# Designed miniproteins, single chains, continued (3), part 53

Each design is a single chain, and the fold is of that chain. pLDDT is the mean over its residues in the fold that is shown.

## One batch from the design tools (miniprotein)

Design m9820
Fold by ESMFold2-Fast:
Structure m9820 (fold): chain A 74 residues (1-74)
Amino acid sequence: MSEVELTFSNGVKAVIKVDEDGTVTMEDSTEKEPSSSKGNAAALMTGWILLAVARYSVERGEELVELKVLKDGL
């Protein structure tokens, strides 16, 4: 399993987790409901990182200030 945290300049955090069965879950600090997908864990992890960057950096003009690997199991 792997866990990655993205921090944006406005203080928003998005956490992306992949478990051993290929389920990828994304939670952000502004939303109460996590999003989840199942499939190729690497592709889903990459896609959800890009979606978080697009949502906060491209749409709102915030900068990605930190990408932190909380757990490394890939």
Scores: mean pLDDT 67

Design m9821
Fold by ESMFold2-Fast:
Structure m9821 (fold): chain A 74 residues (1-74)
Amino acid sequence: SPEEVVAAVKAHLDYLAKELNLTPEQKKVIDEALKKIEEAAREGVRRGLSREQLNLEVTKIVSEFLKKLDELEK
């Protein structure tokens, strides 16, 4: 289900955050990404998106937040 895909992505991001010992600022960006992924899942279910369509939306959100993390390093 779309919710299961989102849960898997969230678990992976939580694991990475713990392993990398992120700063509070980096942790905030990750937490914001997780919230956006949850919003996308909820909206995707409401709109009747397929698992593949939801995966693309989640990938887009992850890509945008990875860019924000890169900006914080500069």
Scores: mean pLDDT 74

Design m9822
Fold by ESMFold2-Fast:
Structure m9822 (fold): chain A 70 residues (1-70)
Amino acid sequence: SSKIQAAIEKLKQAKTTADRKEQVSLDGAIGFLERSESVAQAVKGLRFMKKYADERTQAVLDEVIALLQS
């Protein structure tokens, strides 16, 4: 899906300004999206990951979820 690819690129861009701990969380999200077979699966997984992320990572995940649902 082109939306999943765009979401992965947005997460990769967020990694460039993230600290090392945030980068681990973002790498987890990228890996999940690379294995996702549908937008619905991607959104569900990112919402789950958001529950355990810090506030800055949660904001990035919210933007990516919004992009996937657009």
Scores: mean pLDDT 85

Design m9823
Fold by ESMFold2-Fast:
Structure m9823 (fold): chain A 116 residues (1-116)
Amino acid sequence: MDALLEAGRLLGDALVAWHEEALTLDDPVEQIKLAIRALAEGIIAAQAADPSLKLTATVRVYDKEGNLIYEGEIVGDGDAAAVRKQEEELIKRVEEVSKEHEIGHFEVDLESSRGV
């Protein structure tokens, strides 16, 4: 494994641990919002350390029956303001779908690369 792949994996493991802690909170919507904020912070921090690092975090939201009701991404391309805009839009969309569907759980996938 190269150092970049290991760093991406360690970041992913840390975000999963953060997500597990969020599961102790009051409701699924607040848990998802907390996870989205943590993902945005992590992406911004990682790219500040290595601007050539590309990170994509995918958030999938499921209803109580296990059906996928929303999928969104935060893409880190070196612009912290763009990452913050994506964070804001994901939080807004999650709150919108939570009014139409009962949220059962959510999943996070993180991918790292150095380009094509």
Scores: mean pLDDT 72

Design m9824
Fold by ESMFold2-Fast:
Parts: structure tokens; sequence; C-alpha cells
Structure m9824 (fold): chain A 70 residues (1-70)
């Protein structure tokens, strides 16, 4: 489903985000890389811009929660 595709691209963004944090990159750099990953994967999946924007918002919210828990 579309929701499954959105969740998959968010998970890919989070994987990039967490990798960069583990490498000692600043939060801002890690979140920007994750956003770029979500956008790129969403475009490859043929998602409309509105769905890509929702995926980015959900990615950012989850990234902030992960970072706050560190």
Amino acid sequence: SRDDVIQEIIDKGLAVFEKLLAEGKPFRQAVMAGVNTVRDEGEKAGLPESDINVAIQQFVARAQEIYAGL
C-alpha cells in the first residue's frame, strides 16, 4: 500500500540519520541527510510531492524523538 511505501522510505531516512549520528555528525547534518534520503526514495517510488512532504514531516518527528532519547 501507499502507507507501506511511505513507512519504508521513512525507515531508509532513519537508517541514514542514525548512521551519521553514530559517526559523530551534528544533528542538523544527520537530519538533512535523512530528509534528502526520504525525498530521493519517494521520487524513485513515484510518490506525489504531497506524500513525500508527509513522509519528510514524519521522518523529522521520529528523528527528533530518537535524538531527545539519547
Scores: mean pLDDT 90

Design m9825
Fold by ESMFold2-Fast:
Structure m9825 (fold): chain A 55 residues (1-55)
Amino acid sequence: PLVPPTDEEGARNAEIVKRFNKKMKEKNVKTLDEMDKVSQEIAAEVRAERARAAA
């Protein structure tokens, strides 16, 4: 995990980071507590989207 050649994982993480940055800008988040909350919301959304795609 320290130096993994994770091309697909990197692309997936880049998309999550883009979504995270967009939400932070939309909500004008500046505190770590608010950032953590946004991160949790995005993780829940990604899991829900994957569950719906699988169904």
Scores: mean pLDDT 71

Design m9826
Fold by ESMFold2-Fast:
Structure m9826 (fold): chain A 86 residues (1-86)
Amino acid sequence: SLAEELRETFERLRALIPAAVQAAFAADPSLAEEAGGVEAAVARALERLRGLEAQVLALAETDPEAARAALEAAREVLREVEAFAA
């Protein structure tokens, strides 16, 4: 189902956040100073991602086409984050 695909995609995104934050800080050390460190940056990213997941899951119940577009966008972000974190 659309909801299952959304949950799977967001679960994969959440799993990559620590590695992505570490890769970002390695690439640009100034980001670590701005973010208050890795732990704080990871916590903020996870909180934002959880909020977005809840919003898109709610959207899937009322506007499945908009939710499908959000799923496609999330899958593109997932591919980019996987490449960046590698």
Scores: mean pLDDT 83

Design m9827
Fold by ESMFold2-Fast:
Structure m9827 (fold): chain A 74 residues (1-74)
Amino acid sequence: DPEPREVEIKIKLNGEEKTFKVLLTPEDRQRLLDRVAEVIRELAKQGVTDWDEIAEKIAEEVLKFLEELQKRQE
């Protein structure tokens, strides 16, 4: 059964390590997946085929989502 789970995520950015402790509900997981899918769709629509650029844009959206989620849970 899907239940809220506390997840510790460590991301290395510009030589600095940032740690997020967030509770991921099924609803939050779906929102994250929707945001990632939308980023991929927009890049595909723009004709972007460079995997490094795609990966960077996905990482930026994931980071933004995790920061928003962490603030919501404070």
Scores: mean pLDDT 74

Design m9828
Fold by ESMFold2-Fast:
Structure m9828 (fold): chain A 88 residues (1-88)
Amino acid sequence: SPKEITLLLARMTVLSGEMYYLYKILPSLSPEQQKKAMERMKEDYEEFESLAKKILELTTDPELKKLVEEQVEKVRKLMEEAEKIYKE
């Protein structure tokens, strides 16, 4: 339903915002804090992908499908960059 899709999109926005925040502070964190931040980002990423998949199953709107796919791609790249920082 449109209401269900709106709630899923809202949750995805919260998750991507938290992941972006953790990514930005990651270089300033201690090794123990970086590990915890990476664990949280991975949990957020898994939930984000699950929500994206649900929206893609519920919607018939090709523009919304494209926007969701683009957001998944952006968050995937963010995770790759975070992992590079964590390995340094």
Scores: mean pLDDT 89

Design m9829
Fold by ESMFold2-Fast:
Structure m9829 (fold): chain A 93 residues (1-93)
Amino acid sequence: MEVSEEVIEEVYKLLKALQLAMAQELEEAIKIMESLNYKELAELLKKLAENGKSEYAEEILEKIKEYLKTKYGLTDEQVEEVLTKAHLKLEEE
């Protein structure tokens, strides 16, 4: 499968939600996750905000990788490419 701009945009939104949750902007982060219909990530964001621990951020990143493999059939290499491009887009803000 080729990595599409739509997949990169979705991952950018997921990473932005994680960044917002780490900055304690939980309501905005949850709103982004709910717009993507990913309830499990929304619950993990709540736990991250409540506890402030990097362990939850790592768990959320692993769930994002699993989600991409399951939803889009991406390989490990394609997941890393999408994450890299999404991070670059996030840095441009």
Scores: mean pLDDT 72

Design m9830
Fold by ESMFold2-Fast:
Structure m9830 (fold): chain A 72 residues (1-72)
Amino acid sequence: MKKYTPEELREKLRQLYEAGLIGERGLSFEDIAKKAGVSVKTVRDVVEGKINPSKETLEKILKAVEELFDSH
């Protein structure tokens, strides 16, 4: 559906985190993790730039964030 490079996916998630739209001040890591089908730790580590997961994992997380924004 949507085409992004792994670098674009990481950058987009980091920008959302830095803007406070996800994390403690926005969409919870728990809601994102549940929607994406990954662990809370994976979501947190990805948005904080602590790990470089597969593009598939990044796509799942970004899709979950976008779907949650559409719901709220």
Scores: mean pLDDT 75

Design m9831
Fold by ESMFold2-Fast:
Structure m9831 (fold): chain A 85 residues (1-85)
Amino acid sequence: SAEIAGKLTWLEDLALAVRAIEEGNLELARRILERLKSLPNLPEEAVEGIELLERALEGDEEALEEAKRLLRELGVPEFVLNQKL
């Protein structure tokens, strides 16, 4: 469904940003978060994910773990968050 696909775009982008940070591709992660921050009407969970991942980009490993936990709660499978790009 197109409506469901549109709602999941930011969630998939957050999951991609997690994987990018874990692979050390910080430029890709920053680019993804910058695109997400430019979107209007992001849900609160998306804003929280962005904030956690911005802290993770600064070397906060606890923030990265919290972001992964948030994404799993929102329905992203654990194996997706741990996959290499």
Scores: mean pLDDT 77

Design m9832
Fold by ESMFold2-Fast:
Structure m9832 (fold): chain A 75 residues (1-75)
Amino acid sequence: MSQLLAELRRAARALDVPTIVRLLRELEPDPEALEKGLLILRTEIPADQRAALWDAIRPHLSPAVAARLARVLLA
């Protein structure tokens, strides 16, 4: 688990959309791990990049994960 979160942090810093999508999908079965992953994205992604990243990622996520990510990134 910690390995996936470390990889997600690196992907977030690089704004690596395909890797972020893959890792969020891998975290989806574990609600606690997914919540930690979403908080990593909020922490690591600069405020001025959040809307653009949300638009890029949104089509590739389930509606439930997309709604949670929007709440964390855009609030």
Scores: mean pLDDT 82

Design m9833
Fold by ESMFold2-Fast:
Structure m9833 (fold): chain A 93 residues (1-93)
Amino acid sequence: MLSEEELKELEKLAEEIEKALKESEEKLKEKLLEALELAERIPEAALGILEAVAALLAKKKGLSAEEMRELHEKLKSMELEERIELLRKWIEE
């Protein structure tokens, strides 16, 4: 369902996020915010993008398995717009 162009944007952003993880916290935050913007533009990929961002943030903040489970359940119960807002707040912290 994704266009070849949208798939390339997703792959490029994923590579940039992996690189940012090795460089700096500020660079990582920038790339995670870009991922949220991409989720807003490409609804077909939104769930996958948001789940990936949530997983990376959970690891970066040192969340326990229990806290990660609670975050996952909370995100599943929320509307797309609310999920993006929650993750944006977590990135900006």
Scores: mean pLDDT 76

Design m9834
Fold by ESMFold2-Fast:
Structure m9834 (fold): chain A 103 residues (1-103)
Amino acid sequence: MSYEEALKEAAKAGKEGKKVVIIATEDNKKAAEALKKELEERGIKAELIIVENSAEALAEALREAAKRGYDVIVLIATPELVKEVEETIKELEEKGVEVIVVP
């Protein structure tokens, strides 16, 4: 999904009253901060979690966000890391959490 598409989906979810979190790897921190700022400018509250460039750190952050009751997770990570956490993403989606992936 493109950055623009992710912004639109996250903004729509936030306007519908869903809890939104952005999870990004350290290499994508600037893109994640920009997305959070654009959502805030649209009146959407979104939390930001920056994690190490590792599959374990991403999987842990994804599970923790779901446990804290976030309805929508915007994941900003490389395609390689996304593939490594694919099973975790599927587990969350089966539980009703929406995962929006930005490569």
Scores: mean pLDDT 85

Design m9835
Fold by ESMFold2-Fast:
Structure m9835 (fold): chain A 57 residues (1-57)
Amino acid sequence: MENELKMARNTLEVYLSETGSLEEAREKARQDFLNAGLPKEKAEKIIDEAYKKLLEE
């Protein structure tokens, strides 16, 4: 996916459905982005934005 925020949100939703915990989903999504080669600070920022958006809905 070219939209990293959309990818992060989709990843969070997938892991949330697997774990039943938004906190665990967030940590798993972070690891996925790090494994994909994103810089730690960029991965954290994108996941934080997706997490905030998910909580506001």
Scores: mean pLDDT 75

Design m9836
Fold by ESMFold2-Fast:
Order: structure tokens, then C-alpha cells, then sequence
Structure m9836 (fold): chain A 56 residues (1-56)
């Protein structure tokens, strides 16, 4: 379904951002870690909203 496709795209985006966050964490770049954590949080909220639409 379109919602499942959007969910899959959102999940891949979050996975990419987690990889970038972990890379910057190893480098001690706290500013970039915070940037990606904020983006991940927004992405995870988007996934929850999609999941709610799928379940309803």
C-alpha cells in the first residue's frame, strides 16, 4: 500500500540518520549528534503517525 511504501521510506531515512549519528558520536561531534537525534525523533514520530493510520 502507499502507506507501507511511505513507512519503508521513512524507516530507511531514520536508519541512515542513526548511522550518521553514531559516526559523529565516535568523533565526539556533539553538535552533529544532537542534530541527527532531533531529526531521528521527528522521523520516529512520523513513523508512529503512519502506523496509527495503518492500524485504524
Amino acid sequence: SDLQDRRNQAQRRIDYMRQRRDQYRRQGNDQMVRHYEDSIQRGEQGLRDIDDQIRS
Scores: mean pLDDT 87

Design m9837
Fold by ESMFold2-Fast:
Structure m9837 (fold): chain A 79 residues (1-79)
Amino acid sequence: GDTELGAAIRAAVDTAVAAGVDRGKAIGLAGMVLGYSLEGDDDGMQKAIQQMADAASPDKQQQVRDAMQDLGDTGRRAS
C-alpha cells in the first residue's frame, strides 16, 4: 500500500473522531472522500468533506476539513 495514503486515511478518521464525529460515520465519509477522489468527482468529494465537517465540533471543523482534503489530494495522486 501507499504509505502516504494509509497515513492520510488514519489521520482523516482519527481527526474526525477526536472532533466528535461517530467512528462509523467518520469511516463511511472518509471512504466516500477517497472513492470520489479516485473517480475524479471533485463535487462529490467536497460534499463528503463538508458533511464530515458539519458533524464535527465547531472549533474542530477546520481541522477535519484539512484532514479530509489531504485524504482527497492523496487519493488523487494514488489514482
Scores: mean pLDDT 84

Design m9838
Fold by ESMFold2-Fast:
Structure m9838 (fold): chain A 85 residues (1-85)
Amino acid sequence: SDILSQITAVENEATNIELDWMAGKISPEDAVRRLRALLKEADRLMAEFNDRKDEFSVDDFVDASMRYIGVTASLIAAESALARS
């Protein structure tokens, strides 16, 4: 679905941000700022998905939820790195 495609894109962007700060291309502070914005977008997409859940399979819901958890995990990792800086 379009929503699942959007949450997949958000997860991919979160992964790329994490890889960029790990490679030293961006600061941990920039990574945290960008990942917080992505999590806010993921929250909005998950709310929209839940409003329309009857249009989707259980597998779609599980996939979207796991991708959302992935974005949250990337933010936690970046915040932890910033706190240790």
Scores: mean pLDDT 86

Design m9839
Fold by ESMFold2-Fast:
Structure m9839 (fold): chain A 62 residues (1-62)
Amino acid sequence: MSERQKEFLEKAREEAEKGRADNPSEEFVEEFSKPLVEAGVPREVAEKFVKAEFREAAKELE
């Protein structure tokens, strides 16, 4: 697992523990969508991807 994937999972766990399993904070989405946008992914697609990955990770933490 890459360093960024590990960081994502740790931050996702923190967000889920705060009771945000359905939707991560805007700050979380912005932090993890930024590298994707910089890599050429449209912001809307990057944000949807980050939210989907967060929900999947949060479900695995149940």
Scores: mean pLDDT 73

Design m9840
Fold by ESMFold2-Fast:
Structure m9840 (fold): chain A 98 residues (1-98)
Amino acid sequence: SEEEKERLRKAIEHLRKHADELRKRNPNDPKAQKLADQLLSIAKTVEELIRKGDLERAKRILKVTVEELLMMGERTPHVIEAAKLLGFSDEEIDKWLG
């Protein structure tokens, strides 16, 4: 649906902002820089899936990406907002971080 496309696009925007913050937070950490680059690559892949109308695969990739970030302890407001846009509850988010 158009509403789902907008939610997915907004989730991508939040992941891009998180990638930018990762680069700025620790500019000398190669692991953080690599994670930022991976997130930007995922964003491009998911945008292409949205353009092709493959919203199921787009949402699945974004959900897996957000789950991995939360499991890594990446609790930025951008990651949390992306999770909410993808349908995760506050309780689910808290369980992955507790």
Scores: mean pLDDT 85

Design m9841
Fold by ESMFold2-Fast:
Structure m9841 (fold): chain A 57 residues (1-57)
Amino acid sequence: SAAEKSLAAAEKALAAGDGAGAATGAWEVIRLHEQGKASEEQYERAKELLREGLAAA
C-alpha cells in the first residue's frame, strides 16, 4: 500500500541520516491515515518518525 511504501521510505531515510526525507515520508503516512488509507499502528509509527526526522534535520 502507499502507507507501507511511505513508512518504509521514511524509516530508510532516517537510518541513512536523512531527517528531511524521514519527516516527509512520515507526514505522507499521517495524511493517508486521515483518508482512511493507513492503520492506527502505521499512524503511531509515523508520528514517531516525524518527530525523529525533524530532530535529525
Scores: mean pLDDT 83

Design m9842
Fold by ESMFold2-Fast:
Structure m9842 (fold): chain A 68 residues (1-68)
Amino acid sequence: NMRDFDTLRRLVVNNMRRLNDLNPVVFMTARDALGYLDMRDRRDLRTGITMIRDVLDLTNRTLDRFDR
């Protein structure tokens, strides 16, 4: 659903702003993931969702390493 994509997009954007200073590699990957959502191509949406899930997981692990 589009509402779910908007929620996910906002979550990624908020993480990107914090991450830009902490890890540019993760920031760039998150930016690419947002591109998949913006395409609005149903064939790419599943790929984009999987990529975003992986980015969020990597982001959380990266932040945990810095803030511990």
Scores: mean pLDDT 59

Design m9843
Fold by ESMFold2-Fast:
Parts: sequence; structure tokens; C-alpha cells
Structure m9843 (fold): chain A 64 residues (1-64)
Amino acid sequence: SELDELLERLSRRTGMSPERIRKGVLVLVESTDPVEVAAARAELRAAGLSDEEIEELMELLRKE
């Protein structure tokens, strides 16, 4: 899937596992807790994901 291919590409660049990236993005899409959402976004950004990459992952996950 496009999501799996993007997760693998970002994993190779950042060193964060595809499963960990997916879990973080899932929190951003499904959590209603603003503290959890902020923490997940901060972790993804700290790993080296851009805001544009995070938004693309969120869109792909919503379509799954």
C-alpha cells in the first residue's frame, strides 16, 4: 500500500521503525486527548519527520 511504502521510506531515513511511526500517526488520527496528540507529534518531529510528511501519513491512514 502507499502507506506501507511511505512508512518504510521514512523509517530508512529516520531510523524509527515503521511500526513506531504508524503508532504515532494513529494517535494523531484517533486520539481526542490533546496532550497525547502533542506528545506523539513532538516524537515524530524529533525523529526527523516534517509536518508535511506527518500530514501525508495521517491522510493515508484515514483512507485505510
Scores: mean pLDDT 86

Design m9844
Fold by ESMFold2-Fast:
Structure m9844 (fold): chain A 66 residues (1-66)
Amino acid sequence: MSPLEKLEDLINEVEERTLSPEEALEKMREINQQLLALSDAGIPIPDELRQRILDTLRRLWGLVQA
């Protein structure tokens, strides 16, 4: 599975489920790890996925701060 597919799966999981603050923090770490892997590999992120990633990170950050 590509890092893009892993990111898509993570975003879908977060969008479909209610997470605890601890789970939200872990998912943020996983997303950041995949983003770093994509950056290191020079793989561009599609515009639609980029928007979804930003929205998801905002949601997860809200859960951590709650």
Scores: mean pLDDT 79

Design m9845
Fold by ESMFold2-Fast:
Structure m9845 (fold): chain A 80 residues (1-80)
Amino acid sequence: SLSERSLALLKRLAAGDTNFTVLELARIYVEAEGKEFDPEKIPEIAARLSVELVRKGLKTPADIAKYLASKAGVEIESKV
């Protein structure tokens, strides 16, 4: 499950908020995989996430939010 912080950020991204960092996305990504956030692994996680986002063509906060929500087994409403 996602932490309260990750879920709040995910909802903001779904609403079209563009104010986020790679660190925050990496945290959500790790939690979506059912793993604990390890700061020492941030460069590795950030690199893996960046490659995955590019490969899947996920460019908007809403698309990223939907992908991460699906990966975590959480439903979020479309902002459109």
Scores: mean pLDDT 75

Design m9846
Fold by ESMFold2-Fast:
Structure m9846 (fold): chain A 109 residues (1-109)
Amino acid sequence: AREAAELALRAARLAREAALISLKNSETQEGINLAIAAAINASGAEFMARLALETGDPRHALEAGRDAVSAGELAREAGKLTSEEAEKLGEEALRLGREALRLGEEAVR
């Protein structure tokens, strides 16, 4: 549970960084919308990961992993429209988010 929460927290932070880079470099409403969605999902993942670390509840770690995957996917898609740097950060966030989700699923079983 702790390892899943720590990975989800790192994924969320990378997704938020990617989203902010995409917002700064976006010239389209589509890019802006994807970056905002990524930032919102990253905030949710950070909240759930922190809650998992404080409570030790594996269900919170699982939810943090799910939110981290969503944030990473949105950050990557925003990056594809805006910045190679943002896309790469989004890809790394997605990779960490998927690992967090895997560990979270294992922890609740």
Scores: mean pLDDT 88

Design m9847
Fold by ESMFold2-Fast:
Structure m9847 (fold): chain A 99 residues (1-99)
Amino acid sequence: MEKEKDELELEAIRYYVKALEYEEKAREAEAAGKLEEAERLRKKAEEYRKKGKELREKSGTELSDEKLEERARVILYTAEALREIGEEIDEELEERRRE
């Protein structure tokens, strides 16, 4: 019956993942010289990070903001790795279709 607290902690992690994704998009925009877009994306990342912190506090979790953000980062890196693997598989299948 601690389902509600676990759900709030998971929602906090989801918001931290969104914040990290927007920070990544902001870096890409900055590298492309799109400074105004990068600023908007960073503001969106801060908004999601704030929501994550509010949900963490509401959940009463023993995990710090830093620990939840680290978990979110691992999730983001895992998703990126899975995407890269998927692209490699698609390329191999395309090459085999030619044979």
Scores: mean pLDDT 77

Design m9848
Fold by ESMFold2-Fast:
Structure m9848 (fold): chain A 81 residues (1-81)
Amino acid sequence: MVEKVKKVRDEVVKAIREGNFEEAEKILKEAAKELPELKEDLEAILELIKDMHAQGMPNEVIAELAGGLIETALENYLKEE
């Protein structure tokens, strides 16, 4: 699970940095299907990415924020007993 979430984070960050928001959306939607425990967090992150992109935020800023949010979602999941 941890390795899978890190791969999702890295792939989403790369896609956003390359301006490929369609690929970032696809990665997050597939991850939400495969990781039901993180589904709500991943879907919320996708909506934030779309909102930030619509507001004209730089791709690098969106990528850093999205990557940090994915990592935080994983850390919060691992802290729940």
Scores: mean pLDDT 80

Design m9849
Fold by ESMFold2-Fast:
Structure m9849 (fold): chain A 60 residues (1-60)
Amino acid sequence: SSLIQKGNDMIKKMETADKKERSKIVTEMSVILHKLSRADAIEILQKLSDSIRKVKEEEE
C-alpha cells in the first residue's frame, strides 16, 4: 500500500536527515504507524530496527 511505501521512504530519509528534519519525520512516522495494520506496522518497525543496527555496527 502507499502507506507502507511512505514508511519505507521515511526510514531512508531518516538516515540522511538533519535534527530538524528527523523530528518532522518521527512525527509523520507516528501518524503512519497508527494508520497501518498491526502486521504492516510491525514490518516497518522491524525495518527501522534493522537499519539502526546496521548503522551502529558500521560506526563501531
Scores: mean pLDDT 75

Design m9850
Fold by ESMFold2-Fast:
Structure m9850 (fold): chain A 90 residues (1-90)
Amino acid sequence: MEEAIEHLEKGLEHAKKAYELEPNDDIKKAIEHLEEGIRAAKEGDIESALRHTAEAIKHLAKAYNKLTGEAKEYAEKGLEHATLARELLR
């Protein structure tokens, strides 16, 4: 659990950096879902944490296809961490 939360927090940090560099609605939605996923995971609500993490992954992947340069790289790192968190939550 603790390792999954750490990856969600790292994913959130990278998603926020992507949004700062190049604002995008999919990144904004990913940030919201990562924040809710972290909250759920800290409360021990694995089902909600998994659901929010899956939505964050979907939005990060969508953003990655639209973003450019350094923002795209941060979105990719956010996606990697969210994907690792999903595997650890299972």
Scores: mean pLDDT 89

Design m9851
Fold by ESMFold2-Fast:
Structure m9851 (fold): chain A 95 residues (1-95)
Amino acid sequence: SILDDVKTLTLLIVQEGINLAKYFGDKESEKEMKKLLEEAKKSKTIDELIEVMERTVELMEELLKKHGRGGLGEIKRGFYQRIITGMRELSNELK
């Protein structure tokens, strides 16, 4: 179902957010991402999943801004930038 697909995608994206926070050693962002993962698991509606997705991409964008050019190769940075853009587009389509 659409709900199951959106939930699966949201869980995968939040896990990528956790991985990004771990890569930078940002323990506060890692904790917030783990909280978002638990919220996604408990989510029963598309609207709840959209909120988790939007908060996750905002936190990803903040991580990329905070840790600047020194910590991530061009390919990895491009990958996370594509996730941020794609999830914002998907969120808008699901509203």
Scores: mean pLDDT 83

Design m9852
Fold by ESMFold2-Fast:
Structure m9852 (fold): chain A 75 residues (1-75)
Amino acid sequence: AMTPEERAQLDAEVLEALGEIVRGIAITDLKNGEDPEKVLEEARRLFDKLAAQGLSPEVVERLLKDIEEAAEKYK
C-alpha cells in the first residue's frame, strides 16, 4: 500500500504536472494568435483552482511568469 508520504509526494507531482499543462496550453494559445489578456485571465483562473488543491505559490508564480513573458512577446 502507498504510504502517506508517498501519497503526498504523488499529489504534489500531479498538481505540478497539471500546472505545466496549463502553462503549455496558454503558451500554445498565444502562439496561435489568441488574445493575450484573455489567455492570462483563463490561466490565472485555472491556477487559482490548482492553488486551492495545494499547488505551491512558488510554482504558481513561476508558471504564471512564463505565461506573462510569452504574452508580452506576442503583443
Scores: mean pLDDT 84

Design m9853
Fold by ESMFold2-Fast:
Structure m9853 (fold): chain A 115 residues (1-115)
Amino acid sequence: MEKEEGAKEAREIIEKSPTEEEAALQIAYKIGRYVALGKYEKAEGMMEEMRKKIPEWSGVAAPPADWTVAQLEAALAALEAATERLRADPAQADHVASHELAIAALRGALDALRE
């Protein structure tokens, strides 16, 4: 059921989002949130639905399930700093987009653990 729920939620996000990029960012955030909450089957369902419907955006790196708030904060700060350096070069736009998906997942995990 949880895996099916994740797939359904991902489909609804894709349907409601004006772009695949916006859908991917929202799904990445929820994947991070669900992994932090131990809802691995939900996260897996979301990842599988992304591969089917928006395969160009399916490369979401979920944070490790056992990371502490301090580790997530450090990873987020490091990745945000790296992404700012990449934004200085327009040729790196694809790498910036990939980093923004990872940042969204880290934020989702942090928000879940702080609630």
Scores: mean pLDDT 82

Design m9854
Fold by ESMFold2-Fast:
Structure m9854 (fold): chain A 102 residues (1-102)
Amino acid sequence: DASPEALRARAEAIVTAALEEAGVLDKASPEVRELMVEGTAHLLAGAAAFRAGDVDTALELFDKAAELFEEAARLAEDEKVKELAREQAEAARKARDEVAAS
């Protein structure tokens, strides 16, 4: 399901699980969590666009995901939350580069 609402719900579940596993769910501010959720939703949308053959849309979505995760890392006060956000930004850039090379 590629609806914005369904992608956001999946992104919220993914981000919550990642923060819980790292033991920092309570250390990520609502603003930082929202940026990580939006970034994850853009990653999911980018992957769906790429599978549908829409390379240009996938590249734009992965670029936006990286920007959102970089902003989350900038605003985060907890070092582990910053690390998780930076790792996701790097994953988004890697996905973008792999799609661009395809």
Scores: mean pLDDT 88

